# Designed miniproteins, single chains: the designs that were tried, part 51

Each design is a single chain, and the fold is of that chain. pLDDT is the mean over its residues in the fold that is shown.

## One batch from the design tools (miniprotein)

Design m1763
Fold by ESMFold2-Fast:
Structure m1763 (fold): chain A 89 residues (1-89)
Amino acid sequence: KEAEEKIKKAAEEAVEAVRPEADALPPGSPREKVEELLRRAYELFGEKLGVKELAEKIFELRLKVAEGDRSKLEEIEELVEEIKKKVEE
């Protein structure tokens, strides 16, 4: 299951890269700061797996869901499956 290990490692490295800034955020920090850290984590995750464009698109769709557009959840699931297929052999 090389694809699963690659995804897990990329996610761990992305989280580790933003961890110092995340740990520095006080509880109740503005939503915009949390979103910026998540955006950076998605960017790093996508870059590590060679799916930067897909990761960026997922983040943008997540912002729309947060604004109340739940129809974007289906599109997010489709992009997640596409990432899995690109990483899997």
Scores: mean pLDDT 74

Design m1764
Fold by ESMFold2-Fast:
Structure m1764 (fold): chain A 72 residues (1-72)
Amino acid sequence: MVAEEVAEAIARLARERLGASEEEVERIREEALRYLSANPRAARVLLLTLQYLETTDPEKQAALRAEIEKLL
């Protein structure tokens, strides 16, 4: 589910970029999943934004940007 993928990505970023503890990572994952499950539009926007930031293909970037703009 989109919410689960985004929550996992956020938890991973907290661990890798912010040096969060395992306890903090689990708390962040649970809180993110709760919020994103209640807000499916926000979950989709965040998933597309993460994919946009990771892609180096201009064609894929343009497609992802168009999908994000439809949700805003």
Scores: mean pLDDT 79

Design m1765
Fold by ESMFold2-Fast:
Structure m1765 (fold): chain A 60 residues (1-60)
Amino acid sequence: MSEEEKELKRVERIESQIPSLSPVQLRVGLHDLREALKEEKNPKVQEKIKEAIELLEKRL
């Protein structure tokens, strides 16, 4: 599996878990994804991270 595919699957797993996360886990996840977005250079992975951030923000 490529590095891109690994990162995309990682973000997808986070997204699938969002409905089950506690408020503390949601805040930690949001912080971690925002930091990951700043460091990520792959546009496809950046877009996937942005989608996950939006979903996390809707649950807060």
Scores: mean pLDDT 80

Design m1766
Fold by ESMFold2-Fast:
Structure m1766 (fold): chain A 97 residues (1-97)
Amino acid sequence: MSEEVQKLLKEAEELIRKAEETSDPERRLELLREAIRLLEKAMEIASPEALPQIRKLLDRIKKILMEILKETSDKKLILEGIGEILRVIGLELDLEL
């Protein structure tokens, strides 16, 4: 695995961890969006050896996004959260194809 991919994955994991520790749904969504962006960038340059780790991080993001949707009554955040879930599903499909 390249140092660049490893750095992107570590940064994404740290953002996911912060989202897990944050109670503010808007801030959680912001952190997860940045994590998704870093994982998309990692996927462009990743070797096959990095793909299992990317898949695990995408799964963690999906789980947190579903928690945000269950806990928030903000219609805008719900719509944005659904959009990010669909984005993650798209990335997971790209990993399988």
Scores: mean pLDDT 85

Design m1767
Fold by ESMFold2-Fast:
Structure m1767 (fold): chain A 99 residues (1-99)
Amino acid sequence: MTEEEVRKKAEEILARAKAEDPELFERGYEEGRRLFEELTKKYGNRTVAARAVSSRAILLALQGAPRSYVMGMLAAAIELGTGTGRVVAMATVLVVDDL
């Protein structure tokens, strides 16, 4: 898949997850934002923070966390992340959707 195709698919998946459980998606988003801010403050790097939030999201998905919550966390990583960190977060949306 091209980067453009990954972006479009990630947007579609996130829209569906938000529609399925808007409250849980928002809770996931707020947790992802909180973790992103904490990691950005600690390491001073938004790309690293976005990658770390994405890694946490996939780990939570593997541990049985609700899909809408995990997708909310990834939405925060995409919106707040920069460079390759944002791209990794978008790719992680597709990986989690396949779990």
Scores: mean pLDDT 87

Design m1768
Fold by ESMFold2-Fast:
Structure m1768 (fold): chain A 90 residues (1-90)
Amino acid sequence: PGDLLQKIEQLIQQLQNNIDILKSLSDSSDESTIQSWETYIQNLQDQVQLSKQYIRDGNYDEGLSIMNMNLISATTMILIQEKKIEEIKK
């Protein structure tokens, strides 16, 4: 449980770093893209809190399932962010 939570927290930090990179690269960043990524992080944080509540309540299977789904989702989002950043650099 702790390792999975730590991994998700690291991915949230990476998602935030990619927002900062996007803002720095464009001088006039794509506001809608940034807002979309910020909304994604907020939703991800809400899901992490939900997962923590399930684990605290002793529903480990459900809590870990939510964490694993969010790990996959966040990893996919980072790939989307990296592709967008590469397109702007060109």
Scores: mean pLDDT 82

Design m1769
Fold by ESMFold2-Fast:
Structure m1769 (fold): chain A 61 residues (1-61)
Amino acid sequence: MPSLTQQAAALFEELSRALEAGDREAALAKMRELYTVLASSDNPALRELAAGVAEAIARLE
C-alpha cells in the first residue's frame, strides 16, 4: 500500500502535468486531493504544505 508520502508525490506529479498543460480544472481537482492527503497528516511539515496548497486553490478559483 502506498505511504502518505508516496500518495502526495504521485498527486504532485499529476498536478504538475495539469499545470504544464494549462488545464486549470484538472489542476484544481489534483490540488484538492493533495490538500486532503496532506491535511490528514500528523506531520507539521506536511500540514504546512497543505496550507500552501489551500492558498493556491484560493488563487486559482
Scores: mean pLDDT 78

Design m1770
Fold by ESMFold2-Fast:
Structure m1770 (fold): chain A 99 residues (1-99)
Amino acid sequence: SAIEKLTEAEKEENKKAALELMEEVKKDPENATTATAMMINAIASGDEELIKKARELLYESVKLDIERAAKAGDLDKLEQYANSSSERISKIAQEILEK
């Protein structure tokens, strides 16, 4: 895979970036952009435990974003999440759209 071709120095740099972004996500869990950047860096680090932690934080941020879209009546955003390749994410948005 592309990750296996990264140097150990590149993996360590991505791990450091992911950890720094993870602290930012904890301070502002509502910022889906920061949570997405954290996830990208975690994947690029190749650290499976870090990827698992980043994924859970990303799901928490996405859930908050879905809840806000629902309260705002943002149907376009809810439909985007309902079409997510992640079954965990798409189910939450689909359940809201069925109401």
Scores: mean pLDDT 80

Design m1771
Fold by ESMFold2-Fast:
Structure m1771 (fold): chain A 95 residues (1-95)
Amino acid sequence: HMEDPEEMRELYKSLTEEEREILEAIDVAAQRKAGLGMSDEEIKKFIEEELLRLGFSKEQAQKAADYIVEKLKENPYLTIEERKEIVEYVRQLKA
């Protein structure tokens, strides 16, 4: 299932460049999980490394990666609402 393109566009317009890069990294991780059968541990490591590259601390990257991996376990095709939840979690983590 594909989310509404207009709702996706409006969501991404509201995001910072960093937040868009985070969601893009998550989409790449989800594609690799579905296509290559990567383990949850491999996906978590990939997300942690991307967050560290974006300037997150080790503790922030670990917490965010754990949260994101749990979301991907529930739904590998993240809904607009799940994307909003991830962005809000990351914002709170950095605040």
Scores: mean pLDDT 80

Design m1772
Fold by ESMFold2-Fast:
Structure m1772 (fold): chain A 73 residues (1-73)
Amino acid sequence: SAASDGQGYADGAKESAIASAESLGGTVLSSTSEAIDATTGRGIVETTKGTVEVILSDEGTELILNGESLGRG
């Protein structure tokens, strides 16, 4: 349903951000997720190694480390 679609993207973005943070050897201190629209979600994870942000959409994924975008894939 439309009400769950954005939440799915938000949850996926948060899971991706946590996985990226753990791969960098960081300990997760906090995590948040936000549905931007029906096909776009954002996950933000604060770690001991810095902040990891992921924007997940049907057009691709963007990874942002400490406010700097590493590009889209």
Scores: mean pLDDT 76

Design m1773
Fold by ESMFold2-Fast:
Structure m1773 (fold): chain A 61 residues (1-61)
Amino acid sequence: PADAEATVKGGLAGEAAAKELGLDDDSATRAGTYGAIVGGQTGDAEAGAKAGREMAERLAA
């Protein structure tokens, strides 16, 4: 389904953002999971990616 694609893209974007910020694997998993959830719930890969990146930034603060 379309939601699966948005879920994957949101998750990958959140994980990538956390890795770029030098966060640990647990934080990368959290950012990726949040991006995947938002992407899946909205059906919007860009919304998921944005949410994942924002989560990574919050975890880096």
Scores: mean pLDDT 81

Design m1774
Fold by ESMFold2-Fast:
Structure m1774 (fold): chain A 82 residues (1-82)
Amino acid sequence: EVEELLDALRAKAETIPDPQLRANMLAVIDRLRELSKEIEFSDEEIEMLKEALTVDDPAEQVRLLLIALRNMKKKLEKKKEE
């Protein structure tokens, strides 16, 4: 489930030694969680979350999550227009 992936990502983010990067990643995860209440994640977005869990570079993790967040925001805007 998407919530389980986001919980795992949050736990991994808490291990990031850079406090600014950690805070940024946690903020992105929290925003993705809020968006998951409004719209469903596609298979592609779920795969991006899974990939973010497997990468060791925190900068690449943040990059993947930002791409997912951007895609989810665009879907929410389309939903508002129906």
Scores: mean pLDDT 79

Design m1775
Fold by ESMFold2-Fast:
Structure m1775 (fold): chain A 105 residues (1-105)
Amino acid sequence: DLEKEREKVEKEIERLERETAEYGEKHGKTDEANAAIQLAYAAAADKQAELVGLTPKQLESRKQNAPLIEKYRALLTDPEIQEQAKRLTELRERRVELNVEIANK
């Protein structure tokens, strides 16, 4: 059941997002941890964005992320943050795959 598999993936994403927030709170870095995860998503999305062409607002947002990458570089090299970003990216890609499979039924 593809729809149930998608629901499980969505719940896993929510669980990892909660764990990332808890990690940030425990280490006093909630905003920085969340920013690092979002920047990892943006980097993964850049490969997809080149296929469609972004709106001027989206292109400007991409440019604004470059200073944030520099600001949070130390957190982006944290192995725990990198592992969370990797897992969340993989799950979000799986959700997209499942949505396509469900739509093609």
Scores: mean pLDDT 63

Design m1776
Fold by ESMFold2-Fast:
Structure m1776 (fold): chain A 74 residues (1-74)
Amino acid sequence: MSDIEKLLEMAEKLLKEAKEIFEKGGSVLELEIILGMTRIILGVAKIMGASEEELEKMRKIIEEIDKIIEKNKK
């Protein structure tokens, strides 16, 4: 529980950082790196036995970061 909550907090901080990078006209490469890190966090949480509700919250964070990247691609 506590360790999974820390992983979720890390994923939420990465999402916040991705939004700030995008808002300030930052690098797509930085956003792709953040997306990769968030996917690793999801993988670790899954191995650690996170609940479906916790995994779903992390998946939503990943989807939101991916949407930010897609908005910057053309």
Scores: mean pLDDT 82

Design m1777
Fold by ESMFold2-Fast:
Structure m1777 (fold): chain A 71 residues (1-71)
Amino acid sequence: KVEEKLEKVAKLTELLRNKDYKGAEELAKKEKLSEIEIKTARAIAEGDENVNKEREKLKKELGLETGPMEE
């Protein structure tokens, strides 16, 4: 059903945003997502990535930088 497919696309988008390509591939295969659904998730993730690239460029031009922090 459409709502279930949208939920899976949202989850796939989240995995792609986190650069978890292995998890994204496994989810797509497990849930049998269509080519269109996969492309939609990728397009949304790419949009977010472009915004992040512009933000990082601005930080470097201003001399600002934050190191990765992990628990």
Scores: mean pLDDT 68

Design m1778
Fold by ESMFold2-Fast:
Formats: C-alpha cells, sequence, structure tokens
Structure m1778 (fold): chain A 77 residues (1-77)
C-alpha cells in the first residue's frame, strides 16, 4: 500500500544520498533494510549486496543508483 511504498521510497532516497556521498557503508545499510522490508530471501540480499559493492568499488555511481531504482520498482510492483 501507500505506506509501504513511502517507506521504501525513503530508504531508496537514503541509499542514493549515501552513494552520491561516497559512503558505501551507509548505502549498504539502507539497501539491506529496503530488501528486508521488501521480503527478499537471504540469498538474494547477499547477491544484491555483492553486486552493489562491486559497482561502488568501480566508482560506477550511475549503475549503483540504477540498481537501487530497479529494486524499488520491483518491490512496489
Amino acid sequence: GAAREAELRALLARARAAIRAGDAAAALRAVREMMERGGYSVERIIGVELRLLGLLLDGDVDAAIALLEELYREMVA
């Protein structure tokens, strides 16, 4: 519902802000909370975290943000 969508949107905003600030730890915490609230399996959470960490280490900010936006769209569909 609208409340869940607003909650996930707030977590997405925090994750994006952390990525833009270069704060990988804050980004990973926000994304983990978003995925846990989205009902993702532990295996999927680990896979997404590893992919996000790889993008952040490569400095690919645009791809990292695109990954988060894709996750958000999936969770609200």
Scores: mean pLDDT 85

Design m1779
Fold by ESMFold2-Fast:
Structure m1779 (fold): chain A 110 residues (1-110)
Amino acid sequence: SLPKITLEELKKYSKEEFEIAFSGLVEVLEYVRNSKEPINLRGLPGDDRLSNSASTFAALIYRLTTSHELVQEALEAVRREDYETAAELFREAGLPTVGTLVLYYGELLK
């Protein structure tokens, strides 16, 4: 079964932030998977290859995280298609809802 986002995790985000995070997350994760170079999260907001939603999502992760280093490690895990490790790293970076959404994205690709 697909991972369930807990009510407690959802309470940490507004409805608008959640909707932007999910649509923007998918686009950012697809961008990361198609990249042959290490991803720099700081460069993603305002990248002409990303939609406004994906750029907003990248900016939200960058602003809300407790550790930019752990987020960079999580994006590298996404690039190698290791979604379970990526999800755990996002949780450790203070982004448990993003971690759950990454697991959800990985399940949708099966």
Scores: mean pLDDT 72

Design m1780
Fold by ESMFold2-Fast:
Structure m1780 (fold): chain A 105 residues (1-105)
Amino acid sequence: EVDEAYERLKKAIEEGVEAFKRLMRELFRAGKWDVLVEAIRRLAKEDPELILKYEQEVLDKNPNFTEEQKKLRLEASKRRLENPDMSPEERETWFKELVEKEKKI
């Protein structure tokens, strides 16, 4: 289930933000929130650049963020993905925030 969700999410994010959002909403509405979180954790581990691409496109579509705020948020996400000393609890919080952000759309 997680392996299938990971492959589908990876394919969707490569196609674009709208495809990725649509799939995340599908999994969320199906009650597969736990599967979605685990699949996103795998994406962050295996393909961190795809997560950063998604964040950039989401921020670019939000008129409430200044260019400075967008840069700060992307830099923070990049540092989290590149930090080998991040605890499991810190990673869990970050992935949960990523999923919750999608729920608002």
Scores: mean pLDDT 68

Design m1781
Fold by ESMFold2-Fast:
Structure m1781 (fold): chain A 101 residues (1-101)
Amino acid sequence: SEELKELVRRVAEVLGITISDEEAEYLAKQVEQVKENLYRTFRLLALVPDDGKIPYDVLRRVLKALGHELTDEQLNALDRDKDGYFDEDEVAALLYLLPPA
């Protein structure tokens, strides 16, 4: 989707990764296919209930455990809705673009 493509571009910018428009479209399609599984795995690692939203502190804690340290500014830039919580698309796009440790 166009929204997911914009999100992928935003995640790449936050992570300091330069991608082309074609790469952003390709990555968005890949994220769309794997997002449910990535988000489910993330929620299990985060020990959050299925109906709970993902606040900044929870995302930061899990990412740090995976060897990645993001600033509050980077997390705010990824929070597309600016509501202080991350949705499935935001979490999945971030996890997909992060390299393994």
Scores: mean pLDDT 76

Design m1782
Fold by ESMFold2-Fast:
Structure m1782 (fold): chain A 83 residues (1-83)
Amino acid sequence: DLRTQMIMVVNRVRDQSQMQQLQTLVDYVRQNFSSTVGDGMYQLMQNSSTSSQAYNNMVNYVRQNLDPQTSDNVVTAIDYIRS
């Protein structure tokens, strides 16, 4: 269910750039799971010069800062944006 909701949120902005899709996912995490983790993801995105750097840094960050089930859902959404 949660995984489906994250994918649906990304699908609403699927026509936009990958960085804008990541921003939408970050905002969703900030609003629905953890403002602290969402803020951390946002800061990593702002400090990344490429989308690839942002993806790798965010995946590592969420794996370390969210529970395994929630982190798997967020990583799946990030991987979906990359595809």
Scores: mean pLDDT 81

Design m1783
Fold by ESMFold2-Fast:
Structure m1783 (fold): chain A 61 residues (1-61)
Amino acid sequence: SHMEEHIENAAKRLKEVLGIDEEKAREEFRSLVESAPSPEIGLEIADAFVAMAEALKRLAE
């Protein structure tokens, strides 16, 4: 589904940035999306989290 593909892509990006386990990242994002007021809001929060992680890694150089 669109939601599952989005979660998988977010988890892959987080693994590339932070080196964390992709399966753990996927489960965390799934939990976040399920806990959000709507799936769309949950996916936006997941994207924002990944973007912040990418920005923080660049700043920590």
Scores: mean pLDDT 83

Design m1784
Fold by ESMFold2-Fast:
Structure m1784 (fold): chain A 86 residues (1-86)
Amino acid sequence: SMEEIEADPVFKLFQGGNYFSKGDYEKAIELLEEALREAPTALGYIWLAEVYKQLGKVDEAIKLYEKAYEMAPDLDWVRKAYEEAK
């Protein structure tokens, strides 16, 4: 159903990324945090870190990049995001 699609953590993840691209950081954080609570992913941690970086919360962003790297250290794009955040 539509309600099941809207409750899908993968759908919430991409909706969070969409709100981030629009500059709606409050909605982006809400959706990304919900997605990560239901199904933690390296992508979700990186997108949440990027939102926090845009808000000037650099220390919080670094911790989120570290979580993404710990989850998926072999993914080149995850490693690059973490290295660029240091």
Scores: mean pLDDT 79

Design m1785
Fold by ESMFold2-Fast:
Structure m1785 (fold): chain A 87 residues (1-87)
Amino acid sequence: AREREEEEARRRAEEAKRRMEESLERVEEKDKEAGEQMRRMIESAEQEEDKKAAAEGLNAIGERAEKGDEVAGEAFRGAGVYLEVEA
C-alpha cells in the first residue's frame, strides 16, 4: 500500500507540474509580472526554507483573482495545485 500511495503521489506531482508549466507559459504571455511571481513561488516551494514566501505569493495572486483578474486566477489555480501536491 505504501509504495502504491507514493507512486500515485508521484504521478499527481508530475501531472500538477505539467499543468503548472502550461499555465505559467500562458500567464507569462498575458501578464509578465504574474508569470514571474508564479515562477518565484514554484522555486520557493521546492526549498523548505522558502515555503512561507511561496504561500505569501499565492495569497497575493489569489487577491488579484478575487478582484476579477482572470490571468491571476489562472496563475493561482496552476501554482496552487502544484504547491498543494508539494506540501
Scores: mean pLDDT 69

Design m1786
Fold by ESMFold2-Fast:
Structure m1786 (fold): chain A 76 residues (1-76)
Amino acid sequence: SAWEEYRQSEAFEELVEKLVAQAAEKLGMSEEQKEKVRAGIYSMRDSIRSLEHLKRVLSYLVKEVTGKELPAEELS
């Protein structure tokens, strides 16, 4: 599918970096926390089904790593 092709692309990786950077800026995340969130996303790469699912996964991992909530709608 078009999403599966995108998910394996460099553009997906650029999007992940953008979203992690946005979360880090909003919540004051450390480099270690950014690395853990990034690693969590890539460990689940093949299970991510859409952009909305990616944002929810990131929101979940941010809460797991930082203890702080960042709603998926805060990510653009």
Scores: mean pLDDT 82

Design m1787
Fold by ESMFold2-Fast:
Structure m1787 (fold): chain A 74 residues (1-74)
Amino acid sequence: MDYSKLKGKKIGFRGDNPDVAKKIESVGGVPVSLGGPDSTIQRLLDEGKIDVFIENVDDIDDVLKEMAETGELK
């Protein structure tokens, strides 16, 4: 699978799970551990401090694969 579209992207995820961070790093992304309410996450997206936010971390491998295939980070 070609993950080049994710290289250097700031990928936010909920919590501080090291396995999730490791998966993001494995595809060339920059993991950003986030806590707090959805309003804070939306603000970081609006400010460009993260490029994408992954809400469901249980399927992290599939989510990263789909983003890489489509090129959609929204």
Scores: mean pLDDT 75

Design m1788
Fold by ESMFold2-Fast:
Structure m1788 (fold): chain A 98 residues (1-98)
Amino acid sequence: KPSIKELLEAFKNFDKDGDGKLDFNEFVNFVSTVFGEKLTEEKIAILQKIFNLLDKDGDGTISFPEFVTLLKLLYPDLDLPENPEEAVEKLLELAESE
């Protein structure tokens, strides 16, 4: 189980251009690295669907607030705020407390 700090550090590590966004290949590598082990073709197809759902602007990238929305879906126990900016602030606070 990755820590919040590990999730945030991994996002920054895979954000190659430093613009606060991940393309699909960076996103797949992020998930593979952070959650470990085996990405089957079926899992990659699921990640593509999730990516497309989060890519609200259709520009082929997900922003950090959109990524935080994904974390809310994967970790409902974190009880992150509905507002993406507030969810980002809460996530940073949780990372600092680890």
Scores: mean pLDDT 72

Design m1789
Fold by ESMFold2-Fast:
Order: sequence, then C-alpha cells, then structure tokens
Structure m1789 (fold): chain A 112 residues (1-112)
Amino acid sequence: SHGLQVAKEIGREFVDRTNAAKKQIDDVATKKLKEKGYKEDEAKKKTYEAAAIQALMILRKMSVADAKAFIDSIKDEKVIKDLADILYVIYGLSDKEKQEEILKKLLEIIDE
C-alpha cells in the first residue's frame, strides 16, 4: 500500500540522518579530544561519554556537573553508548541552527 511505502521511506530517512549525525558528532568530538592529547581508543570512549552527558542534560534537565557524576558512576559501556545514541537521534532530527548549538555545547563539555 501507499502508506507502507511512505512508512518505509520515513524509516530509511531516520536511519540515514541518525548515522550521519553519529559520524559528524564522533568526528568533531574525537578530533577535539585528540588535540587535548588523548590516544585513539581513549578519545573514542570519551566521545561516547561526552555525547551521553549532553543527552542527560537535554532529557533529564541535569547540570553538566550532575550529568558528569552520573556518567562517571556508570561502568557499563553499553549503557553509555545507548545514552550517546539518544544525542545522535536528537542531532539528526534537528535543524542546522540547533545542530550548531549541540556541537558547541559538546565541545564545552569536552573542554571541562
């Protein structure tokens, strides 16, 4: 049916936008972390942590300090990555102005 075809196209667009968002966020954050002296593996781990911190700030209205303390208390990498995925979805569905705000805030989180 036409409705099924439209639903499939929406699903594909959502996946494509989320994958592009992940690449953009990960590239920007990892580059900044490497400039701060982190090696590749640590930079990747800290990229997921920074994205998860911002996701908590958006979804739960936590301060940066509270979100950092919460992420530092989590030892499960899968949970941290799942929280980071929420930021990728938010970014991927946002307009250009909101995407620029998210990237700016992400870099501020990394600089702390």
Scores: mean pLDDT 87

Design m1790
Fold by ESMFold2-Fast:
Structure m1790 (fold): chain A 94 residues (1-94)
Amino acid sequence: MRLSNLERLEEMVEGLERLREELLKTGDEATARAFVDAAETFVRMTETLDLSNPEVRELIERAVEILEEALPHLPEELQPRVREIIRKLREFAE
């Protein structure tokens, strides 16, 4: 169970990386919205996991890096949502 949850979280980080790459290439609003929705889903998943696990914290840090790199390429209306996600994830990684 724990390994399956960790693998799922890792798959979500890989999904965010793919969406970031597409966003950087296209600037497509649909891709930007999909990226933000995926990031919000990642936060919700993270809230259900054991945050004392260093592997979980490493995946959170990787997600924060992806979100920070994507932030300037997002529509202005979506940037506040991503900034709030980054804030929450950084709080979890402590």
Scores: mean pLDDT 81

Design m1791
Fold by ESMFold2-Fast:
Structure m1791 (fold): chain A 62 residues (1-62)
Amino acid sequence: PDTALAAERLLELQRRYGLSRETLDGIVRGILAGESPRAIAERYGVPLSVVSEIRRALEEAL
């Protein structure tokens, strides 16, 4: 389990997809709260693939 690697991966995804810090934080909170990736994608206007990639980075760190 490497929390630092997860954090670095999340920052890479933020830069790659041009996400605001608020959007990234909201997506992470939604995932941790058990929201569906689809619902999160619709709320923040991002592709489902972006939410899925963020979720995978978090799950691999746990």
Scores: mean pLDDT 79

Design m1792
Fold by ESMFold2-Fast:
Structure m1792 (fold): chain A 89 residues (1-89)
Amino acid sequence: MEGEVVISVATEDGKGYHLVARANVVDNPTDLSGLKSSATQQEEIWEIASKETGIRGIKGVVVLDADGNPVGLEDPSSIKIEKTYEVDL
């Protein structure tokens, strides 16, 4: 199901960014059997974040729901970034 997510991005220079996005999220967070491995999803999300925002030196990404909990994506290629803002880490 399509939903609003926040992609939390950490960079090697100690900066942080929150990307407000829409993506296809897993309806049941306990059923991850059909998802790509966490490493593969992080690689795809990293590439999308870099291409869409121009952020460089990314060292980590986490996808969060509206409550700040990590969520699984059904398809990382569904990510549509709507806003980017810098945050203090």
Scores: mean pLDDT 70

Design m1793
Fold by ESMFold2-Fast:
Structure m1793 (fold): chain A 61 residues (1-61)
Amino acid sequence: MLDSLIETLRLAADLMKDPQVAEQLRQTVREIERETDPDRQEQLIQQAVRLLQQHMDELRG
């Protein structure tokens, strides 16, 4: 489940028209993968999802 979410977030970053938002998504994904605390990992996932939701209109395609 987590691996599928990470893959989706990486794909969304690659499709993002705004390079700053794309880099923020990629950075958050890297932080999620490095985080060992489940509570902090969940917070980072929610942050990434929220950022993606705010910029859905900027996705290519």
Scores: mean pLDDT 78

Design m1794
Fold by ESMFold2-Fast:
Structure m1794 (fold): chain A 70 residues (1-70)
Amino acid sequence: SEEDIELLMELTGLSRSNAQKLVDLIRKKLAEGKVITREDILKVVPKSKYEKHAEELERALTRVYLRLSS
Protein backbone atom coordinates (compact mmCIF):
# COMPACT_ATOMS: atom_id res chain seq x y z
CA SER A 1 0.00 0.00 0.00
CA GLU A 2 0.99 3.68 -0.18
CA GLU A 3 1.62 3.71 3.58
CA ASP A 4 4.07 0.77 3.30
CA ILE A 5 5.94 2.57 0.49
CA GLU A 6 6.15 5.76 2.57
CA LEU A 7 7.35 3.79 5.63
CA LEU A 8 10.20 2.19 3.65
CA MET A 9 11.18 5.56 2.14
CA GLU A 10 11.20 7.23 5.58
CA LEU A 11 13.10 4.50 7.45
CA THR A 12 15.69 3.61 4.75
CA GLY A 13 15.96 6.63 2.44
CA LEU A 14 14.98 4.51 -0.60
CA SER A 15 13.38 6.24 -3.60
CA ARG A 16 9.63 5.77 -4.13
CA SER A 17 10.35 3.49 -7.11
CA ASN A 18 12.66 1.19 -5.10
CA ALA A 19 10.29 1.19 -2.10
CA GLN A 20 7.39 0.20 -4.40
CA LYS A 21 9.45 -2.65 -5.93
CA LEU A 22 10.35 -3.91 -2.46
CA VAL A 23 6.70 -3.89 -1.26
CA ASP A 24 5.71 -5.74 -4.47
CA LEU A 25 8.46 -8.30 -3.81
CA ILE A 26 7.24 -8.85 -0.21
CA ARG A 27 3.66 -9.35 -1.50
CA LYS A 28 4.92 -11.88 -4.08
CA LYS A 29 6.91 -13.84 -1.46
CA LEU A 30 3.92 -13.86 0.93
CA ALA A 31 1.65 -15.17 -1.87
CA GLU A 32 4.17 -17.98 -2.50
CA GLY A 33 4.45 -18.79 1.24
CA LYS A 34 8.14 -17.80 1.21
CA VAL A 35 10.35 -15.52 3.30
CA ILE A 36 12.14 -12.61 1.64
CA THR A 37 15.93 -13.15 1.54
CA ARG A 38 18.95 -10.81 1.29
CA GLU A 39 19.44 -11.98 -2.33
CA ASP A 40 15.80 -11.08 -3.14
CA ILE A 41 16.32 -7.59 -1.68
CA LEU A 42 19.53 -7.07 -3.71
CA LYS A 43 17.63 -7.78 -6.96
CA VAL A 44 15.48 -4.68 -6.27
CA VAL A 45 17.61 -2.43 -4.00
CA PRO A 46 21.08 -1.18 -5.06
CA LYS A 47 23.83 -2.97 -3.10
CA SER A 48 25.36 0.33 -1.87
CA LYS A 49 21.97 1.46 -0.46
CA TYR A 50 21.39 -1.92 1.22
CA GLU A 51 24.90 -1.96 2.80
CA LYS A 52 24.51 1.63 4.11
CA HIS A 53 21.05 1.00 5.61
CA ALA A 54 21.07 -2.78 6.25
CA GLU A 55 19.78 -2.71 9.85
CA GLU A 56 17.09 -0.08 9.19
CA LEU A 57 16.04 -1.89 6.01
CA GLU A 58 15.71 -5.28 7.78
CA ARG A 59 13.64 -3.65 10.57
CA ALA A 60 11.40 -1.90 8.03
CA LEU A 61 11.00 -5.12 5.99
CA THR A 62 9.96 -7.07 9.11
CA ARG A 63 7.35 -4.41 9.93
CA VAL A 64 5.95 -4.35 6.36
CA TYR A 65 5.99 -8.17 6.16
CA LEU A 66 3.97 -8.48 9.41
CA ARG A 67 1.49 -5.83 8.19
CA LEU A 68 1.01 -7.51 4.77
CA SER A 69 0.67 -11.03 6.28
CA SER A 70 -2.22 -9.86 8.54
Scores: mean pLDDT 73

Design m1795
Fold by ESMFold2-Fast:
Structure m1795 (fold): chain A 83 residues (1-83)
Amino acid sequence: MLEKKRKEENEKKEFLKRSEENLKLGEKAADANPSFKPLLEQYRENVEIWLSGENAEQSREEAEKLGQKFEEFMQEMSDIGKK
């Protein structure tokens, strides 16, 4: 039980750090493509639900999926710029 709680606390710290990075990527994606604005809003909402003291696994998973979409889009934009 204690090990699981420590793992959850460490996961929260890593998620917060990753959330800041993903929010920056999402903002850049939304600036480049307005269709990402609803996805950025969903990301913020899921992070807010998680930060409200509810470590809802689904909200965290949805935020991680949205973060991956932002990373993939920004990577594609970076690859285009290298041409």
Scores: mean pLDDT 72

Design m1796
Fold by ESMFold2-Fast:
Structure m1796 (fold): chain A 60 residues (1-60)
Amino acid sequence: MEKVEELIKKAKEYNEKAREYARQATASTDPAERFELLQKAVEYASEMAKYINEAKKLKE
C-alpha cells in the first residue's frame, strides 16, 4: 500500500513538471524552442501516466 502512495506522489511531481514545460512552450516565440519544450511536457506527462498505471497494477 505504501508503494502505491509513493507512485502517486511521483505522478503528481511529473504532472507539475509537464505543466511547467507546456506553459514555457506557449510563451516561447522560437519555434524550435517551443517544439523542444512541448516534447519535454509530453515526456513528463507520459511518465506521470506510467506511475499511475503502475499504482493500479499493484492494486490489481
Scores: mean pLDDT 81

Design m1797
Fold by ESMFold2-Fast:
Formats: C-alpha cells, sequence, structure tokens
Structure m1797 (fold): chain A 74 residues (1-74)
C-alpha cells in the first residue's frame, strides 16, 4: 500500500470519528482527534514521494478545513 493510500484511509477513518464527535457536541475531543491526524499526516509526508506528497497536501487542506470548523463552534 502506498503512503498516499495509507494517508487517505487514515483521513477517511478519522473524518468519520470527528463528524460523530461534532454531532455529539464534543468539539474539544474532535479537535484532539484532528491534532493527532495532523501529526500522523506530517510523519507520512516526510517519507512520501513527490506524487504522494501532492495528494497528501490536498488531504492536509481538508484536515485544516475541519479544524477551522471545529474552532468556530467552540
Amino acid sequence: MSLAEQAEKLFNEKKEEVEKLIKEGKYEEARKVLEELGQQMETLMKHASSEEFERMVELAKEVTKLWREVEKKM
């Protein structure tokens, strides 16, 4: 499995968790999950090829977007 595929799978799993926490009003917990996801993405990106890195940058933008939405609701 490529690093980009691993990052995409991880993002999808964590996105579901974050959206569930948001629905439950647990914004602080959702923020913690996003912090962990961001750190894991950064680690994967350090080892990524140029093509994989571009895909991971798009995923990182989505993580940042979710982070900002959670912050606005706190």
Scores: mean pLDDT 80

